# Designed miniproteins, single chains, continued (5), part 104

Each design is a single chain, and the fold is of that chain. pLDDT is the mean over its residues in the fold that is shown.

## One batch from the design tools (miniprotein)

Design m19612
Fold by ESMFold2-Fast:
Structure m19612 (fold): chain A 65 residues (1-65)
Amino acid sequence: SKGEELYEKYLMGSHGSIEEVAAKFKGKSKEEIVEELRKNYPELAKKWSDEEFEEIAEFLIEASK
């Protein structure tokens, strides 16, 4: 998925495994995850569109199931 591709390209090297990051966001809504990512990684907000933030949030929700 596009969310998985964005995670692997931009976050995987700095944030550990997909499972570890997904576990951190378990039980959060897509909106909460997007807000947290924008707040903690403002440099990504300059590169990524709202759509790309939603794509990675959806991927993290799916990975946390």
Scores: mean pLDDT 72

Design m19613
Fold by ESMFold2-Fast:
Structure m19613 (fold): chain A 86 residues (1-86)
Amino acid sequence: DVVKGIEDGITKANIGHAKAGIEEARYLARQIGQLDPQAAADVERRIKEAEELLKDPSKAFEAYKKAGETVRYARDELARLQAQQA
């Protein structure tokens, strides 16, 4: 079943990328938390949303997108906070 094999492969790739994004966002949340605990809480909320999507394989692509958006948001927040401290 070629179609099922392709769909399963895409789902696994999306899950893998989503998990990697969640790990990076969590690392960034720790750095943010040293500067602004409330900003870190906002990132953690976004991580939780991505984790909830990741529980459903049919939402693997949505989880991947949400994880990527969360990483970008966390990077922007960390940069903003670092600029305020400099």
Scores: mean pLDDT 87

Design m19614
Fold by ESMFold2-Fast:
Structure m19614 (fold): chain A 71 residues (1-71)
Amino acid sequence: SAALNEMLEYYAEKGGVSVEEVRRELEKQLEKDRAEIDKADAEEQKLLEELINNPGGFLEEQRKRIAEVRA
């Protein structure tokens, strides 16, 4: 999009680097974020097991966690 191109040009000028270098760094960051999501999938399987064994306790913990993140 035009907005994305303007943003990339802005950061390239501010950092004294090429637009291509900014795009490359962005792509590397997205790959790292994807790897962290894949790791989170393993933790999700553990949470599903906890939900099956103690649904009430699981919901209580999730509510507390959400409240902490929103604070």
Scores: mean pLDDT 70

Design m19615
Fold by ESMFold2-Fast:
Structure m19615 (fold): chain A 94 residues (1-94)
Amino acid sequence: DRSKRKIKLTEEMKEILKKAGIESDEVTYDEAVRAIREAIIKNKEATQDPSGPANTWKLNPDSLLSKILGKTTFDASDLSDIEKAIEKYGEEVE
């Protein structure tokens, strides 16, 4: 059950989740996905692109978010970039 597996956060991921109100060293996969998406939408590191498709966000290229996602644009309806970030910056806990 992917959504309920626990993930130990790296320091970079902890910093992102702290901005979404999560202070824990471990979260479930579902909580990590939701928190990262919320951090992008609510964080001043991302601005909505008014000329792009709905739910497109531009990231500051110097931000921790752009580093973790590996890109400077984010589609809030597509979770694949968040899932890849969790695979790189999170470790599954037994």
Scores: mean pLDDT 71

Design m19616
Fold by ESMFold2-Fast:
Structure m19616 (fold): chain A 97 residues (1-97)
Amino acid sequence: MEEFLEKGKKHYEEALKLLESGKERDQFVRDAREAITYYALYSIEKGKELAAELAAKAPALEAQIRTSGAVGVSTGAIEKAGKIADEIIERRREERE
């Protein structure tokens, strides 16, 4: 679980730097997508919150963020990430017991 949160934070920080510089829109979308996916793998709710935050910080890119499937409030991407997270959590619980 910590690994996913750490990877998510790294991509989130990279996305914020790109957003601040305004130079690489495509790279921002990729880092935002990765950050949201990893946050969702850690917690579906945190993934949704981060998606809303990043969409709010980049309104001109909101459609791209939401439509990319792996980013933001895209139901399919968040649901898929949630299923993967649930499977990983269940597997780790079984390994501990």
Scores: mean pLDDT 62

Design m19617
Fold by ESMFold2-Fast:
Formats: structure tokens, sequence, C-alpha cells
Structure m19617 (fold): chain A 120 residues (1-120)
């Protein structure tokens, strides 16, 4: 599971990097921020909540399929909304204050990115 998740995330980040090459500097910056939040979410899940690895893997695999038919910001919006839902589920069950803070920070960054994606 963890190795499969790492491979899927690497492929997703590579796909994001390829798709942004023809976009404006501001759009590239927004997509890079989304990629960093996805990576940070995966690192948090792998280190603190490995029971959620299957759910994150499903979301990442769905994102890769969406990139075949949908434009980048629509794919990122769908993917980030699903990751936010997962992070909120994790936050509701978390008792460790440091992990709660990391979850809250990731949710806040996703909300800011989603707000900015609506401008495109």
Amino acid sequence: MEEELRKAVEELLKKIAEEIKTLSEEEQELAIRAALVIRATVELVVTEAPEYIPKVLEIVKEALELFKTKPIFETLEITLKKLKGLLEEMLAKETNEKVKKRLEDLIEEIDEILKEIKEY
C-alpha cells in the first residue's frame, strides 16, 4: 500500500508538472501550491495515520484518471475537495494536538487554493 501510494503520488505530481508548462505564471504557482499540499497530506497520512493510506491512494488514482478527460484546475478542484473531506474525517477522530494542528493547517491551505481556483 505505502509503496503503491508513493508511486501514484509521484506520477500525479509529474502529470501536474507536465500540464502546467503552457499556463500563466500565476496559474503555475497555484498548481504548484496544490501539488505541495497533496504531497504534505500524503506525508502526514504515511507517518501519523497509515490506516488512511487506502483512501488517499483511491483519491490519487482517481485524480490520475480525471487528468485524461478534464482540464487541470477542474481535476485539482475535485481532488482537493476529496482530500479535504478525508482530512476533516481524520481531524474529527484525532486526539494528538500536534497532528490536529497539521490537519487544520492543511485544510486551511486547501480552502485558500480552492478559493483561488474559482477565479479560473
Scores: mean pLDDT 87

Design m19618
Fold by ESMFold2-Fast:
Structure m19618 (fold): chain A 83 residues (1-83)
Amino acid sequence: SMAVAEALLARGEELFAQGRYEEAALYYLASISTLERLGDPAALPLLARAYEGLARALEKMGKHEEAARFRARAQEIRDRVGL
C-alpha cells in the first residue's frame, strides 16, 4: 500500500540521517518495490524520492556508478510527471 511505502521511505531517510547507509538502502529498495507493485501514477513522486534516497545511500557507500543510474531514474520520473 501507499502508506507502507511512505513508512519504509521515512525509515530509510531516518537511517540515512544516522549514517546507516546500508540499512537505509534496504528500506529505500523495499519502498521502491512496494510502489512499483502498486503501479499507481499518484505514487510516482514517492517512487522518485525513493530512487533518489537509494542513490544517495549508494554514493555514501562508494558505489558511484550504481548511484548515478538510480539518480538518473529518479530524475526521469520527476521530469515526466511534471508535478
Scores: mean pLDDT 87

Design m19619
Fold by ESMFold2-Fast:
Structure m19619 (fold): chain A 85 residues (1-85)
Amino acid sequence: MEEERRREELVKKALELARELSAKYGIPLSLLEEELKARLDKNTPEEKKQELMKRRLNALLKLGEQGKLSDEETQQVREALKEME
């Protein structure tokens, strides 16, 4: 139970960070909207919600590898992906 709470908190922090980075780096709004819609729709399978989150985090990781994110921001994305495995 406590591990699940920590995972949900990390996923929420990653989503909030992704929204901030979207505004800063011009990440496609459609990716944010698709993930947000899936999370708000109780009928969306959990596997689909996780898939969309992983797609977002992978897009951020790619930006970090291109030097568009700080090393700290890139590391936070990597940690979020590891927690979702």
Scores: mean pLDDT 70

Design m19620
Fold by ESMFold2-Fast:
Structure m19620 (fold): chain A 58 residues (1-58)
Amino acid sequence: GEPTPEELERIARGIAEAARALGLSDAQVKDLVDKLAPDLTEEQKEEVLARALAELAA
C-alpha cells in the first residue's frame, strides 16, 4: 500500500541514524534512500531525503 506520512518519517529517521553512524555525505544519503526504499515514488524519495537531511542537520 502507499506509505503513510508517519511511515515516511520512520524511514527518514532510520536513514538519518545509519548516515550519522557511517559518516555519509548528502549524495551517499540519497543513494541510501534509493537502496533502502526502492519502491517509493520519486516524490516520496525526495521527501524522505529532505527529512533525513533535516534530522542530520539538527
Scores: mean pLDDT 81

Design m19621
Fold by ESMFold2-Fast:
Structure m19621 (fold): chain A 66 residues (1-66)
Amino acid sequence: MTAREIEIERLVAEAVARVAALTEPTAENRDRIQTAAVRLVNEMIEENLSREEVERRLEEFIAEIV
């Protein structure tokens, strides 16, 4: 993986942990969060987003799920 891909995965993992702490710990919620996180990582990698756009997408992701 590139350094950019590693950083994106790290930032998404942090956002996932934050969202998981704010949601009911059910298997359904875990699956939804995980599915959305995988999609977000792939989208950010494919679109070659800047760090600022990555951070914006992460805040939008958190807002959508919480």
Scores: mean pLDDT 78

Design m19622
Fold by ESMFold2-Fast:
Order: sequence, then structure tokens, then C-alpha cells
Structure m19622 (fold): chain A 99 residues (1-99)
Amino acid sequence: SSDIDKLAEELQKELGLSPEDARKVAEILYREIPKVMFHYRSGDLEDALLEAEKLGKLLREETNLSDEQLEKVARYVFPKIFPKDVAEKLVEAFIKGFR
């Protein structure tokens, strides 16, 4: 989709991911971020954090990104979508998932 293409280009330009890695990450984020957002919007912060942890684990299992690259993805994406305090907690949960 156009949204996945734009996200993949953004990840490639901003984070230096390869075109192949950026595309795979964008596809997973496009599918999985709505689950985090659903729980956040429902007031279920604990479940939103669990979904962020699952997302970190999923990206580790589905991609060949390094720990540094995975952390850069989380630190780039979550602050763009969520308020600062929530984004910081989501980044920590995501990192827990891939480590």
C-alpha cells in the first residue's frame, strides 16, 4: 500500500535501513501498531505495553536487524504517534521484547 511505501522510504532515509529491511519493518509496523493504539485509546496502557513488547519480539524474529537498529526503529516511530511519557514506556517495553 502507499502508506507502507511511505513508511519504508522514511525508515530508509531517517534510520539508514536497507530497502529490503525498511519494507519488511514497515509492513510489520503497519499491521501491528494499530493493536498498540487500540489498547492505548481504550485506556488499557498495560495491554498497550504488552503489545509493544510483542512487537519488539516479532521484529527480532521476522527481521535481521541488530539490537541498535531495532532500538532506533522504536525511538523513531513511537514518539511520532504517542504522547512523550507513553512513547518512552512503549520504547522500553519494545526493547524488553527483542532482548
Scores: mean pLDDT 90

Design m19623
Fold by ESMFold2-Fast:
Structure m19623 (fold): chain A 93 residues (1-93)
Amino acid sequence: ATPEELEAGLRGFEEGYEEAKKKPKSKKSIEELAAELEKELQAFKEAHPDDPLGIAYAEGYALGRLYRHFEDVGDEASVAELEAMLAATRAKL
């Protein structure tokens, strides 16, 4: 990924996390939410195939929403894995 794509993904993550934080805790399983987010992301990619920055942002946004759900259900291992991925992404910038 380009630096611009990595920055877009990180911005998407922060905004997705904050939007999820404003909503009540979802009763959906991790698998159910991940499947819904993947479907939404695939629809975005199909609608915007030539927008790599928009796709990077949308991927980040989905991960931010998923990260907040991991916190809400107490999945500390998934939280730690995502935090490590974010740290590795920031280290490339």
Scores: mean pLDDT 82

Design m19624
Fold by ESMFold2-Fast:
Structure m19624 (fold): chain A 85 residues (1-85)
Amino acid sequence: MSTEERVLLMFEKAKELIEISNEEFLSMSPEEQIEYAVELVKKLLEAGVEKEEVRRYANYLVSVLGRIYGEEVAKRAKERLEEVI
């Protein structure tokens, strides 16, 4: 497999983790969902995913949270994720 295919599989696994717990994830407060996203990003960094790819995934998570909860939650998520990356 190419490096790109491996990164996409890792993003898919992270997405599946969110999707498997979708009911639980959506039942969480916005703040708890932000912390869950932070933990996913930390796990990707620990797994050796490149910082730029993790940043792209973090931007995706911020976009998703912004669509569900609005701009204020998206801003908090972005700030919290930028502290970790």
Scores: mean pLDDT 71

Design m19625
Fold by ESMFold2-Fast:
Structure m19625 (fold): chain A 86 residues (1-86)
Amino acid sequence: NPAAQALIAQAKADGVITAASVISELANKFPNQKILSEEEINELEKYLEEAIANAASEEERERLELMFELSIEGQKKALKILKEKK
């Protein structure tokens, strides 16, 4: 999953191990999906918001919020581009 790999790379760059564990869970939940459907993006968003709510600290929560915002925006943009080309 390219999106999960991008998030893992971002987590490594930021030194945020907690984000990497969430990305591992996402890879299990959405296997073999490169670009998520609108329904899958909604499920992903709910899962990520739940993970953010259970973050280890306020600082971790803020980091996860930023990473997840970028991830969700990236997926929505990719889906829009795919729809426009099809």
Scores: mean pLDDT 61

Design m19626
Fold by ESMFold2-Fast:
Structure m19626 (fold): chain A 86 residues (1-86)
Amino acid sequence: AAEIAAGRAKVEALRAEYKKFLDSLPEDVKKEIEETIKKGNEEARKRLAELDAQGVSGLEGAIEMMRLTADAEDKVMEKISEIKKK
């Protein structure tokens, strides 16, 4: 209970910080970031479906999901960097 509550509190705090960051960006930049996230989510969905078809366990699926999330975040950061270079 305490562990889950602490985790949720940290997620809420990070969510608020992230929202403030996004709200500070121009609308065009925000849209580009959202499109990059959408693309990453679609790739993650396909990969999870492949893992499910292969009978991968919940723990292994969770680890792979974490890796896909990290890859998607890297792509978002690359997109932000590219936009800043313009």
Scores: mean pLDDT 68

Design m19627
Fold by ESMFold2-Fast:
Structure m19627 (fold): chain A 80 residues (1-80)
Amino acid sequence: MTKEEKEFIEKTRKMLEEDRAVLAEIQADPNSTVPQELLELGAKRLEEAEKEIEEFLSLPEKTKEDFEALKEKVLALASA
């Protein structure tokens, strides 16, 4: 795994951790106007993004194509 790939994973995991904290804060706020369904959807997307990262990290040989696929999946989950 290259330095660029490691930095991307570290940065992405930090962003996912921050997003989880925000979702938890919104869920804990009784005055929140955010629908529960959107909070659940957000949590599911964060879980799927972390799962994709874990699957990539579990690969015995990590190719550039595997990394580009991970990057695309994570970005799609973050934006969808």
Scores: mean pLDDT 78

Design m19628
Fold by ESMFold2-Fast:
Structure m19628 (fold): chain A 107 residues (1-107)
Amino acid sequence: MKTATIGVRVEKLDEKKYKVTVTVFDEDGNLIARETFEVEAESLEDAYAKGIERGAQLAKEAGYDKIRVVAPKGNEKVREALEKAGFKIVKETPLDADTVLIEAEKL
């Protein structure tokens, strides 16, 4: 079973306007997909969650049934984004005080 790792970078451009870069890597660290898009969002957390949703969709389209994400702790919008993309969180591992490793599987 193949696992993809999703990376999200968010840059604030203006009030409620963000640039989101999404990267998807395979288990060997090879780049599978990369997209950059602009989004209007109420917060950095909202913009990040939109990046997670797109990354999960890209991984799913590439045939991955499992994904890994390093996410800020306490951002519940990440869970909603994964579920909207058709993934269920199966494991969360704290990495430090501010970040968690989220592992999710295709529904």
Scores: mean pLDDT 83

Design m19629
Fold by ESMFold2-Fast:
Structure m19629 (fold): chain A 61 residues (1-61)
Amino acid sequence: AAEIAREIDALARAGRGREAAELAFRLAKTDPEKARQALDAAQRAGWSGAAAVLGEALRHL
């Protein structure tokens, strides 16, 4: 969960926002529980890019 959140945040920070969103939406669709855990990890760590795209993906399941 934390590892994938970190990867999503790294993609967002690198300007690879489409890839960050695609990874977040794929995770939310295939494993919603892991996506929620990743969102929690991103929020606790202050990974705003990951938190934004994971929150969006989970809202639109």
Scores: mean pLDDT 84

Design m19630
Fold by ESMFold2-Fast:
Structure m19630 (fold): chain A 80 residues (1-80)
Amino acid sequence: SAAEIRAALAQAERAFQLYQEYAAKDPSDRQAVLRAIGAKLAAMGDAFHAGLLARRQPEAFTPEERARLAALEAQLGGSF
């Protein structure tokens, strides 16, 4: 559904923002590096879920939502 796709994209984008915040920390801070790794994995999982919804319901996916997902996947280093 459109609501399901919107929720999945929003969740993935929030997870990616959290990853960016942790990744901006000092790389000598081991705890910050570990948090960044965990946040990136969470963002990748959320983006993968949004991608699965897009494949199952392609006609419910707007061009704007497809562009947002593609940008997120590119930032995370790959398609799912």
Scores: mean pLDDT 77

Design m19631
Fold by ESMFold2-Fast:
Structure m19631 (fold): chain A 89 residues (1-89)
Amino acid sequence: MTEKEVEVALKGIADVVRGALPHVPPEGRDELLQAAVKAASRVLNGELTPIEAVELVGDAAMALAPSPEQREAVRATRDKAIEKVKKEL
């Protein structure tokens, strides 16, 4: 993985976490942050592409959203982050 791909992946992960945190209950926030740290570690080890990392963190955040409306807000955040990653690659 190139330095640029790592940078794009880490920015994408950060964008998902930032947008999803308001929609995740307090008890789920540590789990979301753990998922983000694991995804970042796997990107640094060459185990995940930038798109795969953003999808994985976004999917974790959506699973932690308590209502369909909150899940939709998280999905929109994930999709926007994926589009930014695609544009930067």
Scores: mean pLDDT 85

Design m19632
Fold by ESMFold2-Fast:
Structure m19632 (fold): chain A 70 residues (1-70)
Amino acid sequence: SAQIEALKQKAVELVNKASEALSNRDTDELQRVIKELRKVAEELKKLGDDAFYQKLEKVIAIFEEQLAKL
């Protein structure tokens, strides 16, 4: 659906932002982007895209682990 496609695009953009924040050691921005990624993941789950939800959960976990090391 168009809604799922838009959320997937937003997830890709947020993952790119998280990677940039991590490279810049910007803990505040990384925390903010992780929070937004969680919202997008939950919306995708509600719309029935469990496969993409599970992929985002794994990516979020990696960013949370990296944030804890900063």
Scores: mean pLDDT 88

Design m19633
Fold by ESMFold2-Fast:
Structure m19633 (fold): chain A 84 residues (1-84)
Amino acid sequence: MKLELQTNYMQQFSSEVPEELLEEARKVLEEGRLQEALLEALRIPDEEESAQRIRALLLVAAEKEGITDPLELGRLYLDIMLGK
């Protein structure tokens, strides 16, 4: 089993996101407001806060879909932004 790069990438990606934002993102996903929340995160003027909220939303969405591939994560981001 060679999942080291994907596991390390996802772990590094999640290590900069507070657990509180991940819990909030899970609630947003359950409510079907993922696109709305992602667009709201993009409007945050602080680039670091915006990036953390976007990462939380993407991590929760990727976890639900079983996505561990960075390329598929990028596709998921586009699908959410397009409301698909």
Scores: mean pLDDT 70

Design m19634
Fold by ESMFold2-Fast:
Structure m19634 (fold): chain A 95 residues (1-95)
Amino acid sequence: SSELQDLLDMARLLVDQIIRSLERGLYDGAKRLAGLLSGILSGSIQRYRDSNPELARLLQELRDMVVDGVKNRWSPEELRRRADELFERIRRLIS
């Protein structure tokens, strides 16, 4: 749906901004952006939980991965790799 595509486009943009902040050593900025993404994804997880539980689970995995990655100061490369893998899994689920 267009609403789901808008969500994924927003999530991808926020992940890109988080990675860019990590590349620059701007950890507090990355944490704030991860918090924003977490809030957005948490709302969507609740929305899709009953209608599409597999999508809700992948959105939860994306949320938790990004939050944990920023908190534990993963390399920007590792965070991008894991994010791209999860976005591809979501794309395959909804296509």
Scores: mean pLDDT 89

Design m19635
Fold by ESMFold2-Fast:
Structure m19635 (fold): chain A 82 residues (1-82)
Amino acid sequence: LPAQDRPTADQIAAAARARGISDTVTGAQISAIMRQYGVAIMGFDGDVLTIGVGDPSNAAAAQAAIQAMFDGRITVNTVDFT
């Protein structure tokens, strides 16, 4: 549906701040990592961020980069993206 927007990097950064996970992470930093590794945000529940990856070889690097950006305060799950 056109009214159902997918979560943006800015929304994820704002959610992390609201949940006390990070006050320093920006949407620009999240967007840069997503573009670098070719991943998409699928969801963010509590301290668990789910990302969609098209290439399994990129999954570990993307996961590590995102976890480092949040000072290890989140868990990053990867799912296959078709």
Scores: mean pLDDT 76

Design m19636
Fold by ESMFold2-Fast:
Structure m19636 (fold): chain A 100 residues (1-100)
Amino acid sequence: VPTLEREVSPKVQAAIERLTGIAPPVTVGEFLELYSKLMLDELKALAAQHKAATGKSITVDEALKILEELMKNQPDKLNKAMGMTYKEWQELLQNPEAAP
């Protein structure tokens, strides 16, 4: 996706460095990779709690599907993280070829 080459907001870069202690991601693609990893770890923790309470395990594939649903249903969080507006995200989904 061409928008993955877009630079992340300097404030977001600084916040990530403060929270993680690592070199901040420069591009949206690098940020999305980090964000996905953090969310996947949180979903795995939720799955472990679910198994402890119900005796049923959630699969990694199902956890990824839930992550996709969360990103789709809370675009404002994605906008703040990626430095994109909800409108830009919708346009990217409708016309991925239009993103330079």
Scores: mean pLDDT 55

Design m19637
Fold by ESMFold2-Fast:
Structure m19637 (fold): chain A 86 residues (1-86)
Amino acid sequence: MSAAVQQNIEDLVRAGEVDLAVSLFRMRRGIAKSAYEKTGDPLYKKIADLADELIRRIEAGDVDGARALVAEISDLQEQADKKLKE
C-alpha cells in the first residue's frame, strides 16, 4: 500500500470529492481490464476486480474498507512489476 494513495483517498473524501476518487479508480480498473484482455494474465483480472470492489466501498462510505483494498491492489501491482523486471 502506498501512503500517497491512502492520503489521496482521505483528502478527496474530506473535500467531498467522492466522484473524483471513484473516477480515478475507474481509470485504473479500465487499464487493468485492457491489460487482461491483451495478455490473458489473471493477475490483471484480480487487480480489476479489486478496483471494482474498492469503488463500491468508497460509494458506500466505507473508507477503511477501501484502504484495505488499496493495500491488496498495491501488492498485486508489485507482483506485476516484478514479472516485468524478471
Scores: mean pLDDT 70

Design m19638
Fold by ESMFold2-Fast:
Structure m19638 (fold): chain A 57 residues (1-57)
Amino acid sequence: SEEELEKRLDELAAEMGVTREQVKAEYDRYKKEYPNATDETLLDAVRFDLRRRKREA
């Protein structure tokens, strides 16, 4: 559901120390490239990407 997705995005933003806007932008980018992927798969990809950026910052 949309509400569950929004909650997941907020939780991931808090976990990674980034803004919800950044998480949503990354999620939207992956969803556009992989429209058949599940929300779980897309959120895992976002977490991996944000974790990598945090290590390089």
Scores: mean pLDDT 80

Design m19639
Fold by ESMFold2-Fast:
Structure m19639 (fold): chain A 82 residues (1-82)
Amino acid sequence: SAAATAAALQASRDAVLDRIREEVKKVGPELAEPLVTLLRQLWDAGKGRAVDEVLGLIQEAIRNGDVEYIKKALELAEKALK
């Protein structure tokens, strides 16, 4: 059913957000919860392109151990929600 599909998608999103939270904590622990909150809001708003761009920046932050990419991800997410 559509409701079961939506529930499965939400559970998958929650699992992805949990993984992002744990990885971001390794780079910028104080930024993990704000970033996860904004990502959830972008997904709930159906802003798929903004989600993809933010996830790309998070991947660069994790790859390089560079907190500046997390800050860029937060700025992009905040702009996309306006």
Scores: mean pLDDT 83

Design m19640
Fold by ESMFold2-Fast:
Structure m19640 (fold): chain A 76 residues (1-76)
Amino acid sequence: MVNLIADKHITINVSSSEKDAAIKKAKEIVDEAEKNKISTVVTVNIDDGTEYVLFSLVNKERNEISIGGMVIVPLK
């Protein structure tokens, strides 16, 4: 069962023109979290209202990492 509880939460605020660079940085952060076995959630907030959430969650009992993400897009 995944509880989405993280030891570290990082928020990146960027303009729409920097979206791709911010997503790349978020992926680098979750990769580093995997290496260090730290449960981490990264939220990328774009000026247009789009939000990307990436997570790397460590299950210490299994020595496993769950990686996933979601996108929240403004309606219109």
Scores: mean pLDDT 74

Design m19641
Fold by ESMFold2-Fast:
Structure m19641 (fold): chain A 73 residues (1-73)
Amino acid sequence: SEIDELLEQIEKSLSEGDFETALENAEKLLTEYGEELDREQQQKLRLYLSLLASNGYERAKELLEKLDELVKK
């Protein structure tokens, strides 16, 4: 699926130290598919966004807050 492909791309980019590409794909995933994410996909995205936030990306913190709002419903 597109979601699984984006998650794979995010993980690969993070592994290669390409945090900018990882962030772009994470934002795309959340913005376009956020309501379609299953629990496991939500957990993976949360992990990746947390790693990006720990590396100084403020946008990743904003995306984490948006993800948390989606999972409350």
Scores: mean pLDDT 85

Design m19642
Fold by ESMFold2-Fast:
Structure m19642 (fold): chain A 91 residues (1-91)
Amino acid sequence: DEEKKRAEYEIEGLRAGAEYAAASPLGPEVKAAVERYEEGVRLIEEGRGAEGQALMAEARKTLAAVRDREPAVMAAAEAVAQKKFEELLAA
C-alpha cells in the first residue's frame, strides 16, 4: 500500500529531523511529538482511525508551536526530514 509506505517514510523523515533538532534545547519536545505521531499511525493500523488521527493532530500542533518559537532550527530539521523522505521514495 503506497499510502501506508508514504506515511512510514514521513515518520522516518520526522525521526531524522528530530535527531538533528536533538542538538538544540528543542530535542526532547520534538522527540515526544514524533513518538506521539508514531503511536497515532500504530492506532490507525490497528483499525482505531479516529483515535490515531486525534493523536497525530496533537503531535502536529506541538510541532507547529515549536516551529513558531524556533523557525530557523525547525526549518533546518524539516530540510533533513524532507531529504530523508525523498531518499526513501527514490529507493
Scores: mean pLDDT 71

Design m19643
Fold by ESMFold2-Fast:
Structure m19643 (fold): chain A 69 residues (1-69)
Amino acid sequence: AAAVVGAPDTEASRRAAENMQKAPGAGKVLGYGGPGGGAIVETDSLENARKAAEAGAQAPGTVSAFAAE
C-alpha cells in the first residue's frame, strides 16, 4: 500500500512526504513530483496508508492526499 499527496512543487512534496513518514508503518519515499507534482510513500498496510495520507494532508501546501487501494 502507499500514501499519495498532490503538491504545487518539489519542496511542498518533500514536506508532505516527511509528514507521511512520521505515520505508523510508513517506509521509504517512492517518488517526488515537480511543479504540479506530489509525493508517494510506501506503507506496510492500507490502514497505515490512510494514516500517512492524513498526516500528509496536514503539511502546508498539500493540495490533495489519499491512500492507494
Scores: mean pLDDT 77

Design m19644
Fold by ESMFold2-Fast:
Structure m19644 (fold): chain A 91 residues (1-91)
Amino acid sequence: TQQLIDHTQDLADSVLSSPVPSLDDLVTLTQSAQQASLAGPIDVDTGVVAGLAGYLAGLDSSSFTNSLQSYYGIGKGILDQILQQLDQLLL
């Protein structure tokens, strides 16, 4: 529903307003995004994705993806969508 999408955007804004968001916060955001995708398309603000991309550029990408998969069983579709957006912004 629109409420779930709005919640995910609010969560993203809250998490990424921190200059150094934690991995746990990012995993929580990803889980929320996964649930929102089941209700409809996710419109992720470019600024939010840029903030996430900046943080993730400092992380080992394999460790990040492994943590998401192992900890929450995150669906590949959502993870791939996020990674695709990050790749575009890291250009």
Scores: mean pLDDT 50

Design m19645
Fold by ESMFold2-Fast:
Structure m19645 (fold): chain A 65 residues (1-65)
Amino acid sequence: SMEQIKKDIEELKKLAEEAGFEILEITPDYFVVKVDLSTPENREAVEKLKEFAKKKGKGLVVIEK
């Protein structure tokens, strides 16, 4: 449903923002974030976000700061 799609988008936004990532784009197929990959903590958070996005039927695209 459109309500579920909105909820999934809001959950992905919340997780990315709580991790300190900048959200560049969200489409039905993929989710784009900008993140500093120099830290192990941010790399781990990216992998968790990838798995979450995959469960929602989206790919994650990461742009390095």
Scores: mean pLDDT 79

Design m19646
Fold by ESMFold2-Fast:
Structure m19646 (fold): chain A 65 residues (1-65)
Amino acid sequence: SLDDEMVWIAAAVEAVVSGVILRTELRDGTVYIWTRSSEEDVERARELAERLSRLTGRRVEVFVE
């Protein structure tokens, strides 16, 4: 729903502000997220990616810089 999407947009913004997500790219309907190599950053990025994928119906992949 639109409300759920707004919640996830807010969560994504929070993650970017917190420095968990270093950059994002959209290519061929897939969202790519880059994060730092720490275990905590990777786990948080994966959780965010999984939820964003379910909410938006888009494929989301996480990469480590």
Scores: mean pLDDT 73

